# Ledger of designs, part 93: designed miniproteins, single chains, continued (5)

Each design is a single chain, and the fold is of that chain. pLDDT is the mean over its residues in the fold that is shown.

## One batch from the design tools (miniprotein)

Design m19226
Fold by ESMFold2-Fast:
Structure m19226 (fold): chain A 100 residues (1-100)
Amino acid sequence: MSDSDIQHMRNVMDQMIQDMRDRANQETDPDKQGRMNDLIDVTQQMMQRIMDRADYMSTQQFRDRVRRVMGLGFMAMNYIRMGDYDTMDGLIQRMRDIVD
């Protein structure tokens, strides 16, 4: 994997995490806001683990894992808004499974 590909994906990740934090900051329910912030922290941790393993995977595998984790993070945030925390927990587990 090239350093340029890693840096580009890091920039995409940083923008997506910022978008998630902006959404969490607009949440008026403190329980949901707390859960959104916890989800963002888990998402950042999963993304960092993918970054730390970038040298052990192809460019395509790296991009696919990054995009899948971010997609699951946004889905989980939607389920927090709906109050469906069991589905959110299942999506977080799927994010963890991608990072292996």
Scores: mean pLDDT 83

Design m19227
Fold by ESMFold2-Fast:
Structure m19227 (fold): chain A 103 residues (1-103)
Amino acid sequence: SQAEAETQALLAQLDALLDEVTKNNYPEFVPLRISLLLESAVLSSLLKNKKYPDPAELAQLRARLAKLQAELDKLKAKAKKEGLKKFSSESEAFAEWVKKQRE
């Protein structure tokens, strides 16, 4: 169905954004990675259960995806401008982010 195809396309776009965030192991990217993981999990669940969003819900999902893409672009620009420290792994970046939240 059209709704299934559109849901699959949105999941593919979210997974591409998540892959790009994962390759950029900056602690500052952790909140965006969490948001992308949650959105991907929701869409994966909807697709598995064949509960496809209606056109209005799809429009809202596209709008949220556009905001997440814009946030990624801003974070990438910040990392380049400020020379942010990149870590070797996702777990190390997450651990550093947690440490900064406790300070």
Scores: mean pLDDT 85

Design m19228
Fold by ESMFold2-Fast:
Structure m19228 (fold): chain A 100 residues (1-100)
Amino acid sequence: MSEIEKIVLESAKETFEEAREKVTKYFTEHFPSKLEEALKKLEEMEKIIFELLEEGRVEEAIEAVKILREATYKILNAKSEEEALKILEEALKKIKEIKE
């Protein structure tokens, strides 16, 4: 593993931890019935990003991490459970498109 791949992996892990913490708190406080669905979408995105890194697709992994980070902050400003879930679904779709 190159030094740059190590830096990107560390950044991805920090982004995942922040996303899980912020999304868990937001859904627990506002939409607890949707927490499991939200976390499942986050885990799917995390899996794809790790697969990109394992394949040496570093630039694509960086873009996917950026999408996840932006989606996490957008969720905190969501006005409904439907809006919050749509933000996660759109982020997951974009990350899947990057892998393909």
Scores: mean pLDDT 83

Design m19229
Fold by ESMFold2-Fast:
Structure m19229 (fold): chain A 94 residues (1-94)
Amino acid sequence: DVRKKLAEYARTLGFPELAEAIEKGDFDKMIEIIKEAEKRYGPVYAFRVYQLAVRAIQALSSSEEEFNKRVEELKKVLSPEIQAYIDELNARVK
């Protein structure tokens, strides 16, 4: 179960709330966690939470279209600072 493995990985990295959201498939909670992480710990920490959330959304999505839609919804709520980290990562991966 990819979802269970991702949740265990999130706990190992110190994100237990994200792990619970992954196990439940709670997309809205993942958004809340990313926003709270940025407010409390800054954009670098929030970017790490975002990366795990994207992997979880990929595992939970039934189609590429659903995955793309949910990732775009997630991106819309992110700060410009987190968007800059995403853009840098995308530039490296092509």
Scores: mean pLDDT 76

Design m19230
Fold by ESMFold2-Fast:
Structure m19230 (fold): chain A 69 residues (1-69)
Amino acid sequence: SSLERRAEAALAEIERLARAAGASDEFIEQVRATIRQMVAQGVPEAELEATLEAIKAQLLAAQAAKEAA
């Protein structure tokens, strides 16, 4: 239960990180659409969580690189 609610919470955090990294609104909407599609298609919870964690890690690295430049 609550997989959709957990995905939406993770997307809110990803949106915050993406905006801090200077990502476009188009990029943010593409990520949201992809994750919502994965939830709708019933992909395994572990696969969804791994995807969300990978995106978050990439955005944190991008933000750190931007601040170091």
Scores: mean pLDDT 80

Design m19231
Fold by ESMFold2-Fast:
Structure m19231 (fold): chain A 71 residues (1-71)
Amino acid sequence: MPPNVDAFREALTSPDPGMRAGAFGGAAELALVEPEKVIPLLEEALSDPSPAVRTAARAALAEVRRRAPDL
């Protein structure tokens, strides 16, 4: 999984919901490094039309809150 914000953002624009969901593999760790850039992307993904993408976004946000409750 791409370990940077630009690659994550690009993957989220994929027309393939599997590619968008797969982008979340490193999203929680990325959010710990760049919370101001990544957390809004995770929150937007909660409104994605794909259930798989919404589930991945919820899991990533939960992991971020577990690791860094102040974020």
Scores: mean pLDDT 78

Design m19232
Fold by ESMFold2-Fast:
Structure m19232 (fold): chain A 84 residues (1-84)
Amino acid sequence: VLPGVTADTTPEQAAELLFKALPEVERIVAAIGLFDANFNREGYLILLEGKDGTLYLAWVEPDGTVTVVKVDENLQPLSEPRTI
């Protein structure tokens, strides 16, 4: 679970918290917020690049639960999703 995530956390803030939690990550590539049809926060999608060039797509839920999957250049999954 990613500490410090709340209902008012921005995508950039969620990405910053995740970046600080994962020492293997070199940079944040993209961070977007997801909303339902009533604009309630459903989570964040964050694309990260590791120090070895590996791409990771992370799903951060509003409660701070994180699911990460290794992806290729077209964002296709290369591994089973894992919770951190």
Scores: mean pLDDT 76

Design m19233
Fold by ESMFold2-Fast:
Structure m19233 (fold): chain A 62 residues (1-62)
Amino acid sequence: MEKEAQEKLEELLKTGDAESQFGARLALAAVRLKAEIEAEGLPDAEAVARFRAAAAELRAAA
């Protein structure tokens, strides 16, 4: 991911409203999951399951 975009998302986590902070957390989690999936070479079905699990965890924490 572009460093500038990542820094902007991290700034939103510190200074944004609750909705902006949630969106920024989702975007950062998606970037991390994509890197993990690509590193492991996971099939599409397993990749989708990983994204769904992460979204559920973020919703439970919100």
Scores: mean pLDDT 70

Design m19234
Fold by ESMFold2-Fast:
Structure m19234 (fold): chain A 106 residues (1-106)
Amino acid sequence: AAPPVLWAEGPLDPALPEHVNTRGVEAHDAADRPVARLGLRVDPRDPEAVRAVVERFRAQADALIAELAAEDERRALIVELGVTALLAGATGEDASARLAALQERI
């Protein structure tokens, strides 16, 4: 089955290359099977747009994680790990302790 895809978009600068505006993570299980594809598209130089996109993505991710947790809590943790890594990359926050704790639970 195709893994669920979760993307959030904000304002883009069309003069910037695609790779500057786009961040993505593919979350995998222990057998290297994709569990979810996660991504953000927003101008990283617009901190208000980044915050708005991060908030929308977090809300959508929480809904997906809750849906997955009903069937497989481990898959939900794998998605939470991917979400945490993606949002840390987008915001510049240090998520190392949270990432380590999530990895320990998987």
Scores: mean pLDDT 79

Design m19235
Fold by ESMFold2-Fast:
Structure m19235 (fold): chain A 64 residues (1-64)
Amino acid sequence: SNRKKAEEYLEKAREYLREGRINEAIRYLGEAVHHDPAYTSKEVQELVREARERGLWDGTPEAP
């Protein structure tokens, strides 16, 4: 089912985030959202918040 696949990708995203591998975490998070966007929306918000708090998300310079 789409939800089971979304859960599997979400678990992988959390594991990569725990390891500080933000690029891999984002990739797996995207896969989870693709399979079940409604189910993953809250989890996406929480993972983004955690990545920002750990300084992993803000490591991407937007532009100059």
Scores: mean pLDDT 72

Design m19236
Fold by ESMFold2-Fast:
Structure m19236 (fold): chain A 73 residues (1-73)
Amino acid sequence: MTPEEIQAAIEHFEQLLATLRAQGVPQEVIDALEAELARMKAARTEEEFLATLRRADGILRELGDRIREELAA
């Protein structure tokens, strides 16, 4: 992974977080994603960075499942 790819991923994640905050996503979810963003910025290896992406994906998947369930009701 290049430094440019890592920086682009961080910027996209920050923009996603700003969007989720604006949409009124629960603070618990925002806090969890902000913690992963902080770990992503602190990552020194590609493996550490990918681990943060995997955890963030899990959080977003659970949020997506919750939104789908609420929309189906």
Scores: mean pLDDT 79

Design m19237
Fold by ESMFold2-Fast:
Formats: C-alpha cells, structure tokens, sequence
Structure m19237 (fold): chain A 66 residues (1-66)
C-alpha cells in the first residue's frame, strides 16, 4: 500500500527540501509517493524536490498549476 503525501509549493526551494527530508525520515521511502503541486515557482523549488526525492528513493509526481 502506497502512502500519498500532497504538498503545495511556490518559490520554496529550501523549505521544500526540508519537508522532503522530514517525509523520508518519518516514512518508508519504498511505500511513499509525494504529489507536489507547483503554483508556478521561478526558483529551483521543483529541481530541489526532484533531487531530494531521487536521493531518498521516494516516488514523486509533479503537478504544474501555474
């Protein structure tokens, strides 16, 4: 069974990285999926989220709401 965690972000490069680290520490990465709603970030928010998810072997889905 996959645990789905929904996060909404806009220009939160460092904060999204911290949130993903907390999710990885409190959940089994192999059974966790992150759904990231990007509200049109212009910084590296989406890139930071993808990088941290990859490093922690967490499945991530990016939904662009810009």
Amino acid sequence: MMIKIEIKVKDEQYEVAKKLKEIAENNDPAKTEIILYDLGSKDNTVEAAKGLAKENNIKIEIIDLS
Scores: mean pLDDT 81

Design m19238
Fold by ESMFold2-Fast:
Structure m19238 (fold): chain A 63 residues (1-63)
Amino acid sequence: EELIEEFRRQLGGVDEKLLENARKSAEELIKKADELEPVDPQRAKVYRDIAEGILLLGEAVAR
């Protein structure tokens, strides 16, 4: 979308670096969620939801 492209352009290289860091953070949260699943499925779900939110926000900005 045009608004997202303008936002991304204004952030420049910072946007690219932030997107990469956000994706890495989301992957770490997913890993932690997998570890927690057998012990605390409620907490695991929270971590997965946060990771999903980060990935969706990153995808929207990158588009």
Scores: mean pLDDT 72

Design m19239
Fold by ESMFold2-Fast:
Structure m19239 (fold): chain A 64 residues (1-64)
Amino acid sequence: SPADRVIEEARRVLEEGERTNSSAAELLARMQEQLGRMLAAGVPRPELFELHRRWVDLLEEREK
């Protein structure tokens, strides 16, 4: 489904951010874009909230 593809892409982007030393600013920009896509695609709230929490946790780790 369109939602499944959006979830897969968002997860891939997040995992790339976790593996690389991307700056907090880059991660925030990617987070905003991916979460916006997930919201527009009607991604189920549990999955949306799980990915959002992972993004926030990663951002906090990268902010010095």
Scores: mean pLDDT 81

Design m19240
Fold by ESMFold2-Fast:
Structure m19240 (fold): chain A 76 residues (1-76)
Amino acid sequence: SVAEEAIRRLVEVAVQEAETLLAQGKSAEARAILARGKRYADELRKMAEEGASPSEIEERAEQAIRALRDERAAAL
């Protein structure tokens, strides 16, 4: 489903951004990004359960991915 694909992509991005921070020795910031990614994934699951449209889920996932990337950039 669109929600499952969006969540998978979001989790993949969160892991990738956390790995980048870990490579730079920023373990606390890496843990923070993983925790935030998990919260966004839970939010997307709830949106799908509550009948949000595929477009709404995709838009929220893109916003969350941008936020994770911005957080990683700010932490470096």
Scores: mean pLDDT 89

Design m19241
Fold by ESMFold2-Fast:
Structure m19241 (fold): chain A 90 residues (1-90)
Amino acid sequence: MSTIDNLVSSITSISQAMAQINVVNTDIGNLRNAALSGDKKAFDKAYFDLQVTSGTKLLAVVRKFPENAQIQAEANKFLYELMRIMLESP
């Protein structure tokens, strides 16, 4: 809660929110590459890193701009890609 509240307070513009989304998109790309590699250890690490860092950043961005259509679209795109990667795994 406190960490998310601090992140929400630090995001003062849509541009800063989009920068956080770009980091999240990089992390999901890393997870997809790990899945394609067939290395379970690499996949498990990338998935853990994604949950801890990118999940918190997405929550902060969505909470700061709940009515922004572009930010909501980017969050939905992230969830769709994550679901596809998980469905393609074991």
Scores: mean pLDDT 76

Design m19242
Fold by ESMFold2-Fast:
Structure m19242 (fold): chain A 76 residues (1-76)
Amino acid sequence: MTREELVEEVLRLYAEAGRDVEAVREALEERGASVEELEELVLAARIQKEARAAKSDEEVEELGERYREEAERLER
């Protein structure tokens, strides 16, 4: 994904979570968030969304392990 596409995805996921999209957009622009940082934010937001829909603590733990594996992959 391009940086612009990643910013759009982060804002979309945060809007679904009920966060202030304008505040998030301003924070990302002021910080000068990198593509890698944006990819990590998208992954984290998706995992948080799935965790909110999880039916058990075991499902939450499994999502945490998948997040760690993907984060490690992104750093390579």
Scores: mean pLDDT 70

Design m19243
Fold by ESMFold2-Fast:
Structure m19243 (fold): chain A 74 residues (1-74)
Amino acid sequence: SVEEALEEIEKITESYLEEARKAGLQQAVEDIEAVTEQVKARIEANKDLSPEELEELVEQFKKSLETIMAHYKG
């Protein structure tokens, strides 16, 4: 469901934000927050997303955050 997907996004975001903040990666924090707002906006704008499309969107979001962290960790 949309509600379940948003809950998963919030959990993923909080986990990565905590890691980035502890590592002192302020630019990673800003990029994570920007990507999180973009994915939430996409889900909220498209209420016709199937469960499969929501799952794919959450997975792509997680990969985006992993890419951001990899970039800033060196």
Scores: mean pLDDT 84

Design m19244
Fold by ESMFold2-Fast:
Structure m19244 (fold): chain A 87 residues (1-87)
Amino acid sequence: MEEFKKKLEENIKQLKEDYEKASKNATPEQRRELEREYKNVIDVLKLAIEGKLDEIKKRQNEVHERLKAAREQGPEAVRAAADEIFA
């Protein structure tokens, strides 16, 4: 449990850092959208804590792979991936 939660927290931290970088490069409209998506990131962590473990395992792997690929493409790609994941 704790290992799994820490892995999600690591992904959330990285996503937040990439969001902040993307936000600096974004228009005011895009910044408001990124702020909304940040709230969804917190909801993912809460879902992990609440114990939907099997669903979280599947989605956690998906999120990790998507964010990793997005980071390789740059901050704007991270925003796009986050929008798709946390829609």
Scores: mean pLDDT 69

Design m19245
Fold by ESMFold2-Fast:
Structure m19245 (fold): chain A 80 residues (1-80)
Amino acid sequence: SMEELERLINKARTAARLLVEAKRRGAPESVLEALQRDIEELLIEAGVPEELAREAAERIREAETEEEALKILDEAVEKA
């Protein structure tokens, strides 16, 4: 359903913001990897193709701002 898709996307958006914040605070590599994986998995569950979801999660990890991370995520969802 559209409501389920919206919930998955919102979870991915939250994970993306958390990843950017964790990265800025110098969180351990394991935490950043776990958040990146969670973003990828949530996007795949939401129907984003696996390769696009992986690329988006990798780009989100490199993002310096929450705004940039959310833009990357939204573009991946739109391309799906």
Scores: mean pLDDT 88

Design m19246
Fold by ESMFold2-Fast:
Structure m19246 (fold): chain A 67 residues (1-67)
Amino acid sequence: SADSAIVKAMKALVEGNVEEAEKYIDQARALGADRAADVLRTMVEAYKKGKSFEEAVAEANRRAAAL
């Protein structure tokens, strides 16, 4: 389910596993969870820029508020 993909993406992000997170974000989007996928992608981009988990969460919250 989309919810399962979102949970797995979040788990991967908590573990710092960006590659696995992207896989599950793509799966969530394919299952119709476009907003959740966009928010989680924001966390992936923060990690790629060397941001901490706390900073990535803050950026994701800002993205969610804008959608």
Scores: mean pLDDT 84

Design m19247
Fold by ESMFold2-Fast:
Structure m19247 (fold): chain A 100 residues (1-100)
Amino acid sequence: SEREKLIREAARLLAEQLEKYQEAILNNDQKKLDEIQEETAKLVAEIESRLGSDVLQEILDAAQARGDAVAKEMIAAGVPVKEGMLKALQAAIEALRELA
């Protein structure tokens, strides 16, 4: 449906933003991290305007739930903080890509 296409597009755009964030973390690029934060806030506002807050929250919750699950697993396994964070971020990206 048209609504499903808009949801897939929103998930794709959010996944692309998280991929940029992951790259900036790997490069230790603080300036790029700040730019991505501003771009992400604008993207989130645009998606909310098109789909409504409830649908946006469902998309974000799906990504966060998978990221949080992996983060907890990494902590329990004694994985270093930065490595665990990157794995959790990758899991969130994969959840968004599955919605797209």
Scores: mean pLDDT 86

Design m19248
Fold by ESMFold2-Fast:
Structure m19248 (fold): chain A 76 residues (1-76)
Amino acid sequence: LGEELDKAVKEAEEFNRRYLKTMREELQKIVESKSPEDHPLEEKNAKGLLEDIQRAMEEELERLRKTVDEELRAAE
């Protein structure tokens, strides 16, 4: 049981890293396709959004770890 929950946490962490990397690459392509003069704040806004997404994912991972800890304590 504990091993399965630990695996789920690790998979979520790996997914978050890959997802954020993909999001940055896609946002970079969008920014590059537009003139910086036309949309000067898009890159800054995109970076801020990615940071917010990363924090939200970290909060979900912490919640998942707490659930794992509760399940493990209940199994004792």
Scores: mean pLDDT 66

Design m19249
Fold by ESMFold2-Fast:
Structure m19249 (fold): chain A 60 residues (1-60)
Amino acid sequence: GAMEEEMLRRRAEGIARAVHLLRPEAPFEEAFRAALDVLRENPEASGTAAMQATLRRLGL
């Protein structure tokens, strides 16, 4: 539902900020899209697992 989508987007935003902070070469928008895709594929992933999957998706 709308609440679940909003929570996913907030989680993706947090992951994207962390990725961009650790890897400035990855643009925030690209990291956000990657994190959002990861969380949509596995909405039950832990923050650590989602972060690692996002980095892999970005080739980092």
Scores: mean pLDDT 85

Design m19250
Fold by ESMFold2-Fast:
Structure m19250 (fold): chain A 100 residues (1-100)
Amino acid sequence: MEEVLNLLLDAFVKNLSDEEIKKLIEELKERNPNLSEEAKELAELIINGDYEGAAELFEKKAEELLKEAEEKETPEMMKLLGQILLYRIASAQLRERAKK
């Protein structure tokens, strides 16, 4: 999942088109056949243009990390909060693209 997250965040910063993002995600899947099942599901949603479904998976991951952060001490808690923020940013950007 983090591999897809990092690719999307970089693509959003570069303001890449939906077609360019799809191509990059397809290349990521081909180069990394051993991606986690969550990462594969997320990649398939993006390739199929289901940005709402992809956003929901990122929100679910952020909620799971938030529950984990509640049980951690600083500095690990701060690291998880940083990851939660990145997943929420990616989800918000995907929802904006879904409106087009």
Scores: mean pLDDT 82

Design m19251
Fold by ESMFold2-Fast:
Structure m19251 (fold): chain A 90 residues (1-90)
Amino acid sequence: SKEEIQRQIELLNRSVEEILDEILEENPISGPKLVKLYEEGKLMAPSDLVALRDFLKDREDRLSELTVEELVENTGLSRATAEAILEALK
């Protein structure tokens, strides 16, 4: 229903704000770049944000060593999105 769609949008918006705050806390190097990608509309799905937060938080010291293949395999992102993220992280 229209009410169910509105509720899902509201939940997504709230979850994204919380996820972005967590990214900034847990990802001191990659976090600001991920937030910028979200603000530019290049990274929008809450599931993608969570996967990136969790994957990158233990890899902040070696972001330049990450491959597109490693990012895709561990996060489930599309190759195109993963390539855009790695370019932004350089």
Scores: mean pLDDT 77

Design m19252
Fold by ESMFold2-Fast:
Structure m19252 (fold): chain A 57 residues (1-57)
Amino acid sequence: TVEEAAQRVRELMEGKAAEYEALADASPDPKVREEFRKLAERYRQGAEDGEAAARAS
């Protein structure tokens, strides 16, 4: 169902956000760290949007 698909997408995006946060924390370069954190934020936003769409459906 659309709800099941949205849940899986949300889980994947949350996982990617966590991965990029870990990479940011491990990065010695402040600019690289900032880039990874921006990616993590985008994936978190995608997860939130997916959950909202699932509830609306």
Scores: mean pLDDT 76

Design m19253
Fold by ESMFold2-Fast:
Structure m19253 (fold): chain A 119 residues (1-119)
Amino acid sequence: LDEIKSALESTLKKIEETIELIDQTIGELPASDAAKRYELAEIRKLLEEKAKQLREQLKNISSEESRKLAIKTLEEIIELARLGARVARETGRPIAERLAKSLEELARSAEEAKSLLES
């Protein structure tokens, strides 16, 4: 249980770090990349929503219902992180490569947390 809580807390911290990096990346993209800015802003919003859901599930993680919900939330975080990394790389901007790597690390963290919950 403590390992599960630690993994979920680590994933939440990585979401917060990734959101900060999305904000920095959006701020440094040229106006010509307006479509990519919008896509990254939507991913940011969805990651904030998933972090809130995961935090509530963490409070009750000893229940089977909360574990099932946490697994689903983690799956959604993994998909958002993978989508975000693709969007970041499609900008072709060096600054977005740092964001893409952060999102890949978030996906790995979420996959590890999910694996612990499924054990």
Scores: mean pLDDT 88

Design m19254
Fold by ESMFold2-Fast:
Structure m19254 (fold): chain A 96 residues (1-96)
Amino acid sequence: SMKPLTLEQLREILKKHLTPEQYERAMEAAEKGREAARKLGLSDEEIDVVATVMAQAELLAIQRGLSEEERKALLRDLMEHYGLDPEKVLAAIEEL
């Protein structure tokens, strides 16, 4: 329904709310998502959305104290909300 935040906009929020170690994890998640999306042949716009969604899911998981299972469920919901195929993206990330 809404356009996602850009990764640049989200980066400011991440730095404000996360420790340096948590920030690094969120950015590593974004980069893995970007690489997986690129390997799937997604558009540059879709690659940026995947990277942003990965970082956003990590932020929310940390803020809410989510388990790995709950984080993956949130990530699937966010990807579906933005019109992405979560199963294809998550499978590609696991193969990295």
Scores: mean pLDDT 82

Design m19255
Fold by ESMFold2-Fast:
Formats: structure tokens, C-alpha cells, sequence
Structure m19255 (fold): chain A 82 residues (1-82)
């Protein structure tokens, strides 16, 4: 199941950072995660563009950070709609 593989990759990525879904991750870390998902063929170019657009709505412009759980929810939402 593609969705289960995406969720597993996100969980493994956060584990390597020593973080949970309640923690904040940087724009660079979000980019690294999305690049990894694309490289593994788990998301398409079209899905990547939609994810980036939706992430703008949850971006903290003062800190340059995202709540990890919100990033995960957006990625899974976009992947389920395709």
C-alpha cells in the first residue's frame, strides 16, 4: 500500500531527526523529506507541487518551521486523492 509506505518513510525520517509529530521541523528538513519521497517514487511531480502549495498554509514565516504532524497530514491527504 503506497499510503502505508509514505507513512513509514515519514516516521523513519522523523526518528532519524530524534523528533515526533508534535515537534517542529525546518523548511530544509521538509524539502529533504519530500525529495526522499519523490526519489523513492512514492509521490508524483503533480502531487509534490500540490503538497508544496498546501504547506504554504501551515508555514510559520517567523521561524521558517512546520509542525511535523501537519506536514504528514498534508502529504497523506494529497496522496489519497490521486
Amino acid sequence: DRIEEIEKEIEEFLKKLGKSFDDYISSEEVRELLDKLKKKGLISDEELEEIIEKLKLVYDSETGEFKAGEVRDIIIEVAKKS
Scores: mean pLDDT 85

Design m19256
Fold by ESMFold2-Fast:
Structure m19256 (fold): chain A 87 residues (1-87)
Amino acid sequence: MSPAQRARARALEMIAAGRLAPEDVRALVEELVAEGLREGWSEADMRAALKAVAHEFLRALADDPERAAAVAQGIGELDRRLRAELA
């Protein structure tokens, strides 16, 4: 299973469980980053995983724009940190 497929599966599990708070999304993203670093994922794999998480949560929150914005902001912050570490 690719990093993006694994990330999407985890996001869908959290959505099905009703875990849509920004803190839940942040915890998932931090877990995926830690796993990727441990398993030697490339930057491209990590960014694909983060995009997959963002896509599924933004889709689930299409009728809740304020929560969708908070989730997008949190993911964007983590993407910026990854870019800084790899520059």
Scores: mean pLDDT 77

Design m19257
Fold by ESMFold2-Fast:
Structure m19257 (fold): chain A 83 residues (1-83)
Amino acid sequence: SLEQQLEELRERHKQLLDDLKRTDLNDINQLEAQLQKYRELADEADELAKKAEGEIKIEAGVISGMSRLAASSLQREIEKLKK
């Protein structure tokens, strides 16, 4: 169901936030792994938002937007370490 897909996205988002707290911010490989996971979550949440209506659409859109912002921040940190 769309409700089950949203719950799975919520759980993944929570897990990524917990993983980020344990990530070594000086390790490019760990940051790139987190970046990829946030991009994947953002894309899947965006796809759910396109299929859903009402509350599910809004919440999936929020998860997608938050995940894209996290990805952008991680990309900037990676670029700083490569310089």
Scores: mean pLDDT 88

Design m19258
Fold by ESMFold2-Fast:
Structure m19258 (fold): chain A 105 residues (1-105)
Amino acid sequence: KEKKELELELEITLGLGRIARGVLKLIGDDKGAALVDEAIDVVDDALELVRKNEYVSEEARKLALEIARLGIEAVLRALKGDYDGARALIEKARKLLEELKKLLA
């Protein structure tokens, strides 16, 4: 039950990121689009880790949701032209992704 809800939350996050990437490309913000691509990659990696495991602990679920939250914040920062803020959030999400990998190993 909770695993399917988590997968849906991550999928929604990826969908929103792809829309934001399209907008940034349309307005010619290649730097913002590249940062959104980095955020999408981190969230997609978290989703694949969740999908491949039959059981996801509450701790792992909280980490995956925090990765999604940081991903969305990074996308919003990139859309506003705050590239340094977006990059810092992506690096935080990458650190949480490494912790998630340990929990789902």
Scores: mean pLDDT 88

Design m19259
Fold by ESMFold2-Fast:
Structure m19259 (fold): chain A 85 residues (1-85)
Amino acid sequence: DSLFPFTNGLHVINSEEEAVALLTRIPGVGRAVARAIVDAVKANPDILLGSVAALERIPGVGRAVAERIVAFLRDPLSFTDLLAD
């Protein structure tokens, strides 16, 4: 059980590059934006706990992208499928 697989995914993801690769699967997220998101989440993992505004403050992340990230992470089935072995 995971409400926010991406936040928990930092346990499974051994490197920032793996996290970047996962984030680039989200529509509208390129590698540079994914890198910025990873850096922000590493500094404050709580940023993914429903805070669209907090994600929007990440360089390169607009509101639409932040909303997509939150929506994607709130679908455990879709995201778990992406992270699952």
Scores: mean pLDDT 61

Design m19260
Fold by ESMFold2-Fast:
Parts: structure tokens; C-alpha cells; sequence
Structure m19260 (fold): chain A 70 residues (1-70)
């Protein structure tokens, strides 16, 4: 019947629109996670570089202390 054909067309349109929205939601979530991971990695590297700089100062001070104890 004409009513069944119209219903099938509407169901296909609704299903396609639903899938498109789900695909966009997934892509948006993945992009957000990627950006968050990138920022976390940049912050971790900065923290590591800072710790290395302080460790060098500690090492130099320990060497100075050892020389003064001789």
C-alpha cells in the first residue's frame, strides 16, 4: 500500500539520520580524547624537563659538599 511505502521511506530516512548523528558523536568524542591526551603529554614532558633541571642542581651541590669534606 502507499501508506506502507511512505512508512518504509520515513524509517530509512530516520535510520540514516540517526546513524549520521552517532558517527558525528563518535568522531567528536575521539577528537576530544586526542586533544586531551596531547595536552597531558605536553604537560608531562614539561614536568620531566623541570625535574631534570633541579636534579642537576642537586648533583652539583652534592659534588660541592663532597669536595668541602675532603
Amino acid sequence: SAAEEQRKRQERINQTASQSNLDMAKATREQGEKEAQRLAAENEKAAQDKLASYQKIVDDLEKFAALNAA
Scores: mean pLDDT 77

